# Designed miniproteins, single chains, continued (5), part 28

Each design is a single chain, and the fold is of that chain. pLDDT is the mean over its residues in the fold that is shown.

## One batch from the design tools (miniprotein)

Design m16945
Fold by ESMFold2-Fast:
Structure m16945 (fold): chain A 93 residues (1-93)
Amino acid sequence: MRVVDKEMAEQVKRLVRRVLDRRYETDPSVTEELLQLAKEVLELAGEIAVLKKLTMDEFSLRLEKIVQAFDEGKEALEQLKKELEEELKKLKE
């Protein structure tokens, strides 16, 4: 059973961070605030994937939502961050 462990989560986060950094370097509409917010959401998603023992397919769907929210803007990322923070809080109970 292919479940996301800490090493897999770190490798995937590194790849997604490179994509986000490249977007920031090449697209002047991407603010530093938007980039930092997207990275915070990515960290939350990675921690949840490890704690829930998500499959790589399930983690990939969550990463697609982060990329979509990044393209939609700050409000979408803030909403996703709130949802992931609530999910993480419940997992630590």
Scores: mean pLDDT 84

Design m16946
Fold by ESMFold2-Fast:
Structure m16946 (fold): chain A 91 residues (1-91)
Amino acid sequence: MTYEAKVYDKKTKKIIEFTAKSAEELAAKVHEETGLNPEDVIKNIEIMDKLNIKEATINPVSGAIVEGNSEEIAKELLDKHGDYAIAVKKL
């Protein structure tokens, strides 16, 4: 399974885009860019899989998952849940 991801950073206002071939690779790349715990990222991807969600914006620290990958959803998660929002699309 391949993933497309956009990491939104509230403090720097940077958007970092990448692709990953697995949930583990995605979590590792998120950790490299943000310092977020890879296990929290993997847990959120597993929840997406259980709910059959193909596109979601997640905040790994809070566990928030919102279906969809728009910039508007990312901004809402940053405002409510803190420092990062990660838009994830399963290909």
Scores: mean pLDDT 82

Design m16947
Fold by ESMFold2-Fast:
Structure m16947 (fold): chain A 67 residues (1-67)
Amino acid sequence: MSIDDPEFQKEVNEALILIALAIVKSQTTDPEKIAELERLADELRKEVLEGKISTQEAVRKLFEAAE
């Protein structure tokens, strides 16, 4: 594996978004908020895969939504 490998980059991007989602879900006690975060994460994953936003930006948006 190498950092410049497109396959590795896709795996890292997906893992980071899933880790961020897991963290914010573990911090919320409201089931409606958890459902909103899951929906937002799905949309952000699609945006990252389409190259519209960076993985770091997607992670930040998830944490902002968890406020």
Scores: mean pLDDT 77

Design m16948
Fold by ESMFold2-Fast:
Structure m16948 (fold): chain A 78 residues (1-78)
Amino acid sequence: SREEVRRFVEEVARELQALFEERAPSLTDEQRRRALELLYRTSLEMARVLEDESLSPEEKLERIRELYRRAVAELEAL
């Protein structure tokens, strides 16, 4: 359902924020700026998926999972 996708987006956003906050003290100002840009970009992409009426709820969940995995990998690579 749309509600399940919304809850999953909220969960992903919270986990990415927590990962950022955990790592932020060890990052340079430049790395922190890049991490924030990544979080912002990922949020916009997730919002786009959530609003895409051509996608089924299952397809939306798969796209959100892909976005999450990519964001985690990019944050960990900083």
Scores: mean pLDDT 88

Design m16949
Fold by ESMFold2-Fast:
Structure m16949 (fold): chain A 66 residues (1-66)
Amino acid sequence: MDPEKKELGELAEKLLKDPSLVKELSEETIKRIKEYLEEQLKKAEEAGNEPIILYLKKALEVIESL
């Protein structure tokens, strides 16, 4: 896994726990987190991993509301 993708995943998890962190992130960083989650969702759908698919869909809904 690329170090950059791991960092984006960790930032996404932090935003899900504390949405106020969006104020500390650039618009570019938020966009990259969204793109990372969309890419992971496609991979999870190809693998048929329903628990991960549900998690990623909820994560995207939270990030898109920001």
Scores: mean pLDDT 76

Design m16950
Fold by ESMFold2-Fast:
Structure m16950 (fold): chain A 80 residues (1-80)
Amino acid sequence: MKELEELEREVDEATARGLAAAKEDSPEAAATLTAELLRLIGIEIELELRMPEMSPEEQAQAERLIARIRAAIAEILAAV
């Protein structure tokens, strides 16, 4: 699967797009918002499934990324 650094980039991109979509009142923005939230949730699930097989250092990085994803989802939902 994708390296942790690639997943971090995807989280940053999904967060930015999700926040932008949350501020717009259109069907297209609603579709984008849904897609980016599902992307963030998917990355969280992938990280949780992979964590048992990671090194302790990678597990710490994954835990920090999961915390960032959860914060991003909360921020996006608060912006709606």
Scores: mean pLDDT 82

Design m16951
Fold by ESMFold2-Fast:
Parts: sequence; structure tokens; C-alpha cells
Structure m16951 (fold): chain A 95 residues (1-95)
Amino acid sequence: DLAEALELIESLPDEEMRKKALLLLQLDLVLQGDQSKVPEAVELAGEVFGWSEAEVRALVAALAAIRANPPASLPPAVQRLLEAQAEVREALDAA
């Protein structure tokens, strides 16, 4: 549930962790077809990882391709997202 996800993210005490959680949420919404979230995902990715708009767009394309046909190894940018997802999950479990 989007409203519950946003409430959980806002409950996190660390601003950096909230930004990571918001980035992951926005990227998931983009992958679900909500292209209106692309500008916010680009801004958050720049703040969290230092990624450019071109790198974020390439990542979204790579994630869509991986969902269609999972490769034997993941690109480094996708690995960084999975690490961020694990960090956010741990922070939410601790909250």
C-alpha cells in the first residue's frame, strides 16, 4: 500500500535512509508504469548515489530487462540498489 509505505518511510529517523527509501519507492512506481515519478527518482538518485539522469534512465531500462529475463550476474548499479534496499529493510525492522 503506497500510503502505508510513505508513512513507514517518514517514521525513519535518518534523513539519508528516508531518501534511499523514497528513491526505491519511486523507482518501483516507475517500473510499474508511472512515468510521472521519473524526475523525482532522478533527483533522489543524484542525492543518494551521485547518478546522472542518463544513468538513472539506463538503470530503469536494465531493471525492466532483468524482470523480463534474469541474467546470471547483475550490473553494478543494480547491485547498489539491492544494497540500499537491504539497508532500508534493516532500518525499518529496527524502527
Scores: mean pLDDT 76

Design m16952
Fold by ESMFold2-Fast:
Structure m16952 (fold): chain A 65 residues (1-65)
Amino acid sequence: EEDKLKEVIEKNKKARETFPLTPEEAARRQRFFDDLYKRAVEGAKQLGDEEGMKELEKIRKINEA
């Protein structure tokens, strides 16, 4: 769900503010997000959810910015 991806982004942001991430830890968190994103995209494709696909693309851009 989109809400889960947004929650992950928020938790990662809070973690960075509380405890600065090492490059290694940042890479691990990015991989975790990538795995969730791939799963969400695959689910949306299986359902033919075109609007959900567009929303997921926006979420990805927010995470990459």
Scores: mean pLDDT 72

Design m16953
Fold by ESMFold2-Fast:
Structure m16953 (fold): chain A 67 residues (1-67)
Amino acid sequence: MLSPEEAAKIAAEAALKAAEETGDGQYGGLVGMAEASRLYRDGRASLEAASAGSVGAAKALKEAGML
């Protein structure tokens, strides 16, 4: 299973890519949350790791000035 840090990295990468492609940081956040949820649904991350992924995605968007 993915660690919380690995899940956060994957969700953050998805969020940043979506935000950069669309110019919409809010949409990037939704994409990051969807990716974290997908990792949990597919059994690749625990609920705790997926939760960390969602938080990590939001943090990455804020650090990039997208939120």
Scores: mean pLDDT 84

Design m16954
Fold by ESMFold2-Fast:
Structure m16954 (fold): chain A 92 residues (1-92)
Amino acid sequence: SEEENIELLAEMLKALALKAGFSEEEAKEVAEAYRDLALKTRNEEEYDEEDLEKIKFLEEVAKKIQPVVEELRAKWDESLSMREWVEEIIKE
């Protein structure tokens, strides 16, 4: 479901942030920011000032996790489904 997909992606981002050297607290903030923005996007709500700050935060996080994503992509088995690939990232 869409709700399950949002949760899986949030957990994936949390795992990637931890692997990139973020603290547990910071990684939790990444997951929470993603969930909030994903919910607003689904509901077609306009972004406010706090949402724009969350976007900037996630952009900076994305820059730091990019090398981790590239490393995992190079090791990923292309026979895996999207859901299986997300589960593999969470385990790393």
Scores: mean pLDDT 76

Design m16955
Fold by ESMFold2-Fast:
Structure m16955 (fold): chain A 87 residues (1-87)
Amino acid sequence: SMEEWRALGERLAAARTAEEARAVFLEMLRRAQTPEDLLAIAAGAHELARRSRDPELRALALRIQGVFVEAYLTGDLEGAIARIEAL
């Protein structure tokens, strides 16, 4: 729902650690229903990277952006989940 996506967006904006951000991105990926959802999550990861002053969180967000773009192109959601869990 839009309310669930808003709550996830707020949790992502509040994330202070790589672990917190990774958990939110995994939940977003599990809730993604369309390829457009994957692109929106990738855009959110890019914005987190742009705003973050923590180099570890920024590096994680950029890697996650790449994972979601690849998931959009390939449709491989299981592979995307495994890659984010390994980060």
Scores: mean pLDDT 79

Design m16956
Fold by ESMFold2-Fast:
Structure m16956 (fold): chain A 58 residues (1-58)
Amino acid sequence: SREEVRRLIDEAEKAIQNGDALKALKAISRIHQLTPYLSEEERKRVLELEEKAMKLLK
């Protein structure tokens, strides 16, 4: 659902803010399962979050 997508995006953002790359990537993986429910803006945001999460991995 769209509500689940927004909740997962918020979860990924908070995880990145806390430096928890693994938690962020798990949320992003869950979002990928919901791809048909993503808007174009949400897809761009998810890509940005994924880049930030991977940058946190040493």
Scores: mean pLDDT 80

Design m16957
Fold by ESMFold2-Fast:
Structure m16957 (fold): chain A 70 residues (1-70)
Amino acid sequence: SAEVAALRKEMFELSIEKQKELNELRAEIEKLRDTDPEKAKQLEQERAKLWDEMLKELHELSARIRRLEG
């Protein structure tokens, strides 16, 4: 259905955008480990929160797709 196709596109776009943000945060954390460990720790906490948020959003979209497919 058109709605299932739209939700699958939303999941795909969400995955790409969040993966990009997670990769950028990981790269910044690695650069800061030796020079600013406190900031690196704060960014690790932000990255963990972003990961959890992404998983929740993907789970909700996946549940909607499953309901529409029967």
Scores: mean pLDDT 86

Design m16958
Fold by ESMFold2-Fast:
Structure m16958 (fold): chain A 89 residues (1-89)
Amino acid sequence: MAEEVAELLAETGAAISDEELDVEEGKRRMIEMLKTMESIDPELAKKLLELLKELAEALRAGDEEKVAELQKKIDEIMLELRKKYQEAK
């Protein structure tokens, strides 16, 4: 699952970004991040993966309203995971 989501996001990011993105580097970083998050909180990591998949689909569909909504939810989960990471070490 994590690899599938990472590939979808890296491809979507490369397609819509004005930056020179290395898709392979993006995939590697995303997989590493997702594995780290899963080790912190598997339930939050699962929710994050679901939201990231929906975000990639919304970006490809050009649904700006859905993208904004999903980005807020992703930011909230990322903040919670970051707090748990800091509390752990």
Scores: mean pLDDT 70

Design m16959
Fold by ESMFold2-Fast:
Structure m16959 (fold): chain A 113 residues (1-113)
Amino acid sequence: NKEEEVLRLLKEAIRLLSEHANSRDPSDFDEAAELAREVSRLTGRSVAVTGTENDTEEEIEELARKLTEMLLNNASPEELLDFVEEYIKKHGSNAATTTTGETTLVLGKRYAS
């Protein structure tokens, strides 16, 4: 079923991005980006997904569930990006983020301008 498949793919993508945030291994990021593209194909929506270096399995599950709900309820790309950015700020850690149509790698701590 689409919801179960999207949830599974997002959980794996978040885990890979969390691993990349720790290791800086490009292969983890590339695999996560491919999974994000598959989610975009399944949902017909732009996707934004992130992982941080300190994500717990519970946080990965919660993030994946919320992103799945947003995507299936036709959340805008701006809403997805705002949610992802808020998640990163809450965790205060190195993060890796990918979006469909554009691959963006963000490393390091967030800073206020």
Scores: mean pLDDT 76

Design m16960
Fold by ESMFold2-Fast:
Structure m16960 (fold): chain A 71 residues (1-71)
Amino acid sequence: VDRAKASEYYEKGLVALENEDYETAKEYFLKAVELDPSLKNFIVGLLEEALKSAKDPEKIKEIIEEIEKLK
């Protein structure tokens, strides 16, 4: 488990999400979960919260679905 690298990808995913760059956010969140699977439920919870105020909720749902497919 590379927690430092996973944390870096998570932070980059947050920045992309704030900039409405959902494709980049998806890539970084997937990489974060692949490096640290314990982040899966945490990131999904964060994205579910983001859905409540999202301009494009469908894009965030796609990110959640891809993360949930990871074992």
Scores: mean pLDDT 80

Design m16961
Fold by ESMFold2-Fast:
Structure m16961 (fold): chain A 91 residues (1-91)
Amino acid sequence: AAAEARALVAQGNAAFAAGDFDTAARLYSQAASLGTGVDKAYALLNLAIVYLKMGDTDKAKKLAQEAVKTAPDDKVVQAGAKMILKYADKL
């Protein structure tokens, strides 16, 4: 459910802030699997940022593109995906 997906994103955010990128990736991946629409798109963007931090630019780009497909009219998702794609291409 949406509340469950949002709770997993919050847990992933805490792991990311602690520098635990493996735990953050797992939690965001679970959130994306349980979420729909905008909730899923935000989880996918956060997962993309984790992979960008880990140096996996191909996976980061794929996840950012998937987020846009999931919520194509959300301005925050569009801006986030554009930023991830821009940084991935410059690494």
Scores: mean pLDDT 84

Design m16962
Fold by ESMFold2-Fast:
Structure m16962 (fold): chain A 78 residues (1-78)
Amino acid sequence: SFAEELRRILEDLAKELNFSPEVQEELLQFHDELVASGLSRRDILRAVRQRVLEVLNQENVPPELQQLVLLALEHLLS
């Protein structure tokens, strides 16, 4: 399903960027709450992309790498 694929992508992202277990769990909980809320796929994707950007900024990921991550996320989910 879309939700399962998106959740897997978020898990892979957290692993590749070496996020702490706490940051990973917060990101996955945010995703799970959005899915449970009954929002459209478009609204879920928009909210997840925004939250991912916030986490990338929090973790001091360079802007160039942030752009590549967001582009890859959009490409894999389109």
Scores: mean pLDDT 81

Design m16963
Fold by ESMFold2-Fast:
Formats: sequence, C-alpha cells, structure tokens
Structure m16963 (fold): chain A 82 residues (1-82)
Amino acid sequence: SLEEEEKKAIASGDKKAIIEVAEKYLELGKEYYEKGEYEKALEYYERALKLLEEVLGPTDASLIEPGSNAAFARIKLYLDTI
C-alpha cells in the first residue's frame, strides 16, 4: 500500500521517490477534503508536508499549497467542533 511505498522510498534515500509518495498523499488529502472528511484530509496533507519538508527543506515553494490546504482542513475541523 502507500505506507509500504513510503517506507521503501525513505529507506532508499531517493528524493524523487519520496516526492512521488508525497504527491499521492496530497491527492488523497484532496479527495477526503472534497468529501468533507477533514480529519482524514489533514492526516494525509500533514504526512505529505512532512515528507516534502524532509527532502526539499521548510522554505521550498512546493510546500505553500499543501500547507494552505492543511490549514484549511484544520480550520474546518475547528468549526465542526463549535
């Protein structure tokens, strides 16, 4: 599964493989966000961000869109608990 792909990519040290796994997590995050499943969306967005940050560094522009998406999912979760 995707978690197994992630473990293999991390173990290989292949930045390209890690980025590809992160992009798959971002796609899953978008699917769950669109379904209103913000907890799942946030889990996948945060996992993708962690992988991208490790390989690209925390200031890379590629983190802006997933970071914003994670922030919006978190806001939705907060509003749903009020």
Scores: mean pLDDT 82

Design m16964
Fold by ESMFold2-Fast:
Structure m16964 (fold): chain A 95 residues (1-95)
Amino acid sequence: SRLERETAALLTATAINAVGAETSAELAKRKIEEGDLENAERWTKDAELDLKSAKENAARAKELSGSPEVEAAADRYVAEAEKAAKEAKEAVEKA
């Protein structure tokens, strides 16, 4: 159905945003190791933006679906993005 396709697209977008947050967080940590705090802060901001998008897409997927499986997957992707963004921010603040 259209609803099932829209839910799948939102859940896929949430997963992509989680990977984006993790990638940006790793790049932020790499920039700290290089002594480039300005670019580390920029990558941390990118991780925070990916987290925001993950939360928005996850909320929409859960609203459309009501499925426990979709809710569990969406919540897992958001948790992964939250962890990545938090670790990047804390690493920059300690540098």
Scores: mean pLDDT 91

Design m16965
Fold by ESMFold2-Fast:
Structure m16965 (fold): chain A 75 residues (1-75)
Amino acid sequence: VTLEELKARLPELEALYQQGHPAAREAIRDVRLAEFLEKNKDKLTEEQKKSYDETIKIALEHAVEAFERARAAAA
């Protein structure tokens, strides 16, 4: 799953959060964290970029899991 794919799902996550599903808030926060890290990545050394890539990957994985929990709770 890519950051851009999850950013495209932000309106759905916002709707789930407004419906009272806390996991949707977790997913939104993790997507926003990954977006913030990607924007700041260009300022870094290659070694630091690798560390950022690992953190971004973990944030996106957490966002996917939280999104699935929110959808399951809404079903």
Scores: mean pLDDT 82

Design m16966
Fold by ESMFold2-Fast:
Structure m16966 (fold): chain A 94 residues (1-94)
Amino acid sequence: MKDVLLSTIKLSKRRVREIGEREGRPEEAEKALELLEELEKAIKEGDYDKVSEILRKLEELSRRSPSPSLARTLRATVESIRLILEEDGIELEI
């Protein structure tokens, strides 16, 4: 499970950097990358309360993003992580 979560985050970080460079949105990409780094750390530590908090922050960033590509990438990342955790019997608080 952790390996799949970490691989998902790594792929998301790569996509966020690519979008930030392509669209000239380095500040927005950097903010998303910081949250993804925190998420990766929380998963490694098994701190699912912190994972839940960071996923909510990523969803909020997605909703406020003026970039449809970045918004879609962050939303897909949150949905994928929630699904993987749910499959392993871990329920996150909203």
Scores: mean pLDDT 82

Design m16967
Fold by ESMFold2-Fast:
Structure m16967 (fold): chain A 87 residues (1-87)
Amino acid sequence: SLEEALKLAEEIIEKKLKEFLEEMRELRVPVPKEKEEEIKKKALEEAKKKLKELYEEGKLTEEKVKKIAEEAFEKPVNELLEEMGYG
């Protein structure tokens, strides 16, 4: 279902965000709370939009949910890393 797909995407995004924040802490480059919230918001909005489109087209699969969640997360993270001089 769309609801299950959205929940899975949110869980993947939250897990990846926690892993990213921990990695940045280990590098002694802490991510500000405002940027953490911005990444989460952007990733969730993009994932929800794409998943809804695939659901309406009858093309929603668990594999596509995982890929969309990962790609939706990577984009705002890469934008932050570029702003910080790591891109």
Scores: mean pLDDT 84

Design m16968
Fold by ESMFold2-Fast:
Structure m16968 (fold): chain A 97 residues (1-97)
Amino acid sequence: SLEEFLEKVAKKLREKFDEGEDFTAEDIVDWIMTAFNLSREEALELLEKAFKMLKEGKSPEEVAEELAKELNIDKDSAQYISLLGLLRIAEEVLKEE
């Protein structure tokens, strides 16, 4: 499920970036909502779409560029850089499955 996958991503983020021990899947969703001005439903749809593209063999860079174009995000923005970082961690989780 998306929730189980997001929890694995949150765990890897905690391990790699000294995020608080309480950093969870919900914090990822909340960050997407805030960073991209999306509703909860839109944020979950964005994450599901992004992870589907990664599962289909697209690189984190290709996925980030496609999403940035759709959301009209500048690739020099902090939002783009953070999204790319999240997608790189998600790719690592997928390779471990």
Scores: mean pLDDT 81

Design m16969
Fold by ESMFold2-Fast:
Structure m16969 (fold): chain A 91 residues (1-91)
Amino acid sequence: MEEKTAALLAEAEEAIALAEEAMRVSPSEAERERLRAQIQRLRDIIGFLKAVGAPLVGPTPETQELAAEMQAIIETLRRESRRLLEAARRA
C-alpha cells in the first residue's frame, strides 16, 4: 500500500512539472488558466490526503475514490501538456 501511494504521488509531481513546462510554451492565457485549475485541484487532493492521515489506513471506498480521481487528473494533465508541447515543437 505505501508503495502504491508513493508511486501515485511521484506521478502527480511529474504531471505537475510537465504541465508547468507546457504553460511556459503556451501563448494562450485561457490554456494556461485551465492547466492552473487542474494543477490546483491535484494539489488540493494531495493536501487533503496529507491532512486526513488516519483515513488512509487500509483499503476503503473513500481512499479508492480519491486515488481514481488523482489518476484521472494526472492523465488529463499529461494529455493536455503533451498536446501543448507538441504544438510548440511544430511551430
Scores: mean pLDDT 75

Design m16970
Fold by ESMFold2-Fast:
Structure m16970 (fold): chain A 89 residues (1-89)
Amino acid sequence: MEKEVEEMKRDAEENIPKLKEQMEKIKADPSLSEEEKEVLEKVYEAQLEVAEKILNTSPEELEELLEEVAELEKKLKEEVAPLVEKALK
């Protein structure tokens, strides 16, 4: 458990600046509509919130937080993945 918790927190710490960088790229992307930018920004804000919760959550509470992470991944895959892929190019 402790090693897994440390790995999750390290991943969250590494992902936070990447998520922020991606949000800046979305804001600066001329190929995205204003509506597309708003949707993507909300999704990345939700990812940032979850990552910050991981950093501040006790090991016992991480199991519940993992369910939130899985749901967010599903949302990204189903609702925004094509737009995210476009923004990353």
Scores: mean pLDDT 71

Design m16971
Fold by ESMFold2-Fast:
Structure m16971 (fold): chain A 70 residues (1-70)
Amino acid sequence: MKKKEEIEKLIDEAEKFYGITLTPEARQALIELTGDDLEKAKQVIGKLIEKARETGKPITAEDVREIAKE
């Protein structure tokens, strides 16, 4: 499988297990920024989960871009 498919699976698992929501644009931004780096994708997803739980809001593409800059 290409790493893009693995990242999509990680996003789906995060939404299911942590009860968070990513917008379609946020999903696309995460895949584009981390599509060849699974470890970076996991780190970004972890930080997005914390942000979503603190705010109670869906994760946007801007949230992904800001966290991915770290």
Scores: mean pLDDT 79

Design m16972
Fold by ESMFold2-Fast:
Structure m16972 (fold): chain A 72 residues (1-72)
Amino acid sequence: SSMEENKKKAEEALKEAEKIREEAEKDPQTARGIQTYIDIARAEMEKDPEKAAESAEAALKASKELYEQAKK
């Protein structure tokens, strides 16, 4: 079903965001920012399971953008 696929996609996106957080470990502020995006996405997924993949993908995008900004 679409809900099961959305949950799996959400979990995969959040795992990728967690890997980016680990790569940012030398910058604790950036790592905490990424963790905040992940936490918000998990809360939104609980609130609206049908948008789980969308929420997780948004968190992954924000995590990538924050990590790239930190490199500057």
Scores: mean pLDDT 82

Design m16973
Fold by ESMFold2-Fast:
Structure m16973 (fold): chain A 78 residues (1-78)
Amino acid sequence: GPPVRDSTEGLKARGLSDEDIKKIEAWGIEKGLYTGEVDGKADLGTYFAIEEFQVENGLKADGIVDDETLAALKKFLS
């Protein structure tokens, strides 16, 4: 399916678990990208973290979890 943004259910449909989303949130907070709570819900801060992850991995920094971003995230989170 097409990439999704701004949806917790969309990230889960792509194969990210609640724990995966929490790890992304925690990483973004530790990087100083935003201030917030690790709650497993995709919010603006979650997408800031994904965008920074994309920059660090040489991917398109659009905050959209496509197949390449998903594969890189799954490897990072395992």
Scores: mean pLDDT 74

Design m16974
Fold by ESMFold2-Fast:
Structure m16974 (fold): chain A 69 residues (1-69)
Amino acid sequence: MAEEEARRLEEEGRRAAKGTAEEQDRMASKALQAAEEFRKLPGGEEYVARLERTAGYLTGAMFLQLQAA
């Protein structure tokens, strides 16, 4: 189940990266929130890393999109 949730959030993140800055911000927040939940699990380290990477990518995409205008 953790793998499916992480993959779903990564897929939503990829879709948000092609959307608006607002969508990117919302998805980055969701990914970070999910990462904090997985951080509390002994085996959740890989999912935390994946979700933090997704949030970082989305935050970067948001700033680039805002600067491109």
Scores: mean pLDDT 79

Design m16975
Fold by ESMFold2-Fast:
Structure m16975 (fold): chain A 72 residues (1-72)
Amino acid sequence: ASPELRAAVRATLLSVPGVGEALADRIVGGLLDQGATLDDIRALTPATLTHIAGVGAELARRIAAALRARFG
């Protein structure tokens, strides 16, 4: 992923209440270090976030909503 995309995704994750640096880095690793594209980020569901990050359903919904608002 581009440095700009990585920085934007990480900043968006850290803007979500309940997401600290460790969780943001885990989500970034589960997506961008595995080759996820901008289209993959746009298509993220709460279920996908629960699977890759091990977060609860409510936090997964907040993260998915924040990423969708930022990236479309």
Scores: mean pLDDT 78

Design m16976
Fold by ESMFold2-Fast:
Structure m16976 (fold): chain A 81 residues (1-81)
Amino acid sequence: SLEAEIRAFLEAHKPKAEELYNDPSVSEEEKQEFLKEVFKEYLQTILGLEPEEAERLVELLVKNLPEARARLARALAERLA
């Protein structure tokens, strides 16, 4: 199920996220880069998006949240169909 895939993805990334979260020497830029990479991987592995489309969605999320949200809803609908 999609829920099980999401759960497995989150569990796989939790240790690295906790390392970054609990390390006060990690910069905000490094945390942001980590989050972008995790989100890009999520779009590719869970939603099945091509690397180019995942990159485009991450860019839209930063520049235009409503457009990114609309595209995510479409991708999720296609994945669930």
Scores: mean pLDDT 73

Design m16977
Fold by ESMFold2-Fast:
Structure m16977 (fold): chain A 82 residues (1-82)
Amino acid sequence: MKKIDVSELSLDEQGILTALASQKKPLSLSEIQKLFPHLSRKEITEILRKLEEKGFITYDKEKKLYSLDLENYYAALDTQPG
């Protein structure tokens, strides 16, 4: 299990994780882009790759959907858990 502190994430990476946690459902790249209109599709894709590499999200290739790993996300929250 990857222990990564959420504080090591950029503001945009934290924002995307918070959006996924708030929606409580898998989101497509287009849905995430609608929540972050100040970010380009390319920038969102780069952030999502970093979050997947860190173990905070999973990507379903068949559905092309991103899911938050809530267990890993809450395990990494040390400074502001609620």
Scores: mean pLDDT 71

Design m16978
Fold by ESMFold2-Fast:
Order: C-alpha cells, then structure tokens, then sequence
Structure m16978 (fold): chain A 86 residues (1-86)
C-alpha cells in the first residue's frame, strides 16, 4: 500500500488546510505539493467533530490509495494545537 503513516508534519499540514476551508480535492493537491502524500493517494473526507459543552475539537481524515485501500487518521493525535485553531 502507498498509504502514508500519520506523522506530526502530515497532521499539521492537514489541520492547516482544513482551517483554510479547503475541499478534499484541494487538501489532496496541497499535500502532494508539500511532498507529504504519494501521487496515487487522495483525501476522501476531512471532518471536524466538536464537543459543544467542552469546546474540544477532533479532526478525522480519510485517505485512499489507487487500489481503493483506505486509512483513517485522527489528526488531533499528532497536531492537537493546530486542530484547536480550526
């Protein structure tokens, strides 16, 4: 599988792109431009989940490779400060 491992650098870049209001296609292009994902990988979805009582935010992202294999990343695990800024 060409699916990347979630790293702090990848997590931060995803959170920054989501904060900028980018679509999955735009996030895909930004991550490829930054060399953070392979050319055959794309972002299918990025979803911010907020606890309305505490204000805590979580960012989940779904990546897909050319074979239809998927990885689901909790971006908050590696970039909580960047997710908080969304």
Amino acid sequence: SSLPELTPELARKIAEAVRRGMSPEEITAELKKAGLIPDDVRVLAASVIENKETGEKFLLVVLEDADGRVAIFDVTKYAPEEVEKI
Scores: mean pLDDT 85

Design m16979
Fold by ESMFold2-Fast:
Structure m16979 (fold): chain A 75 residues (1-75)
Amino acid sequence: MKVADVVREVGEELGLSPELVERITKALIDESGTEDASKVTDEHVALAVSRLASEGLIKGDDVYRITMALIERLK
């Protein structure tokens, strides 16, 4: 399964904008160095979401919700 497919499914589940879905996908690929979702670790998810939160793209409760949804889908 590709990172882009996992992030799209999380975006559909949580009602995220297409722009945010694209930014999360790019951040996960940047942190993991791979497009293969099976090779993305919980640490890569945490780093990607923290980076987007520091850029003001994800706020408060959405940090936790997006992180947990991504981790659950990547299992």
Scores: mean pLDDT 84

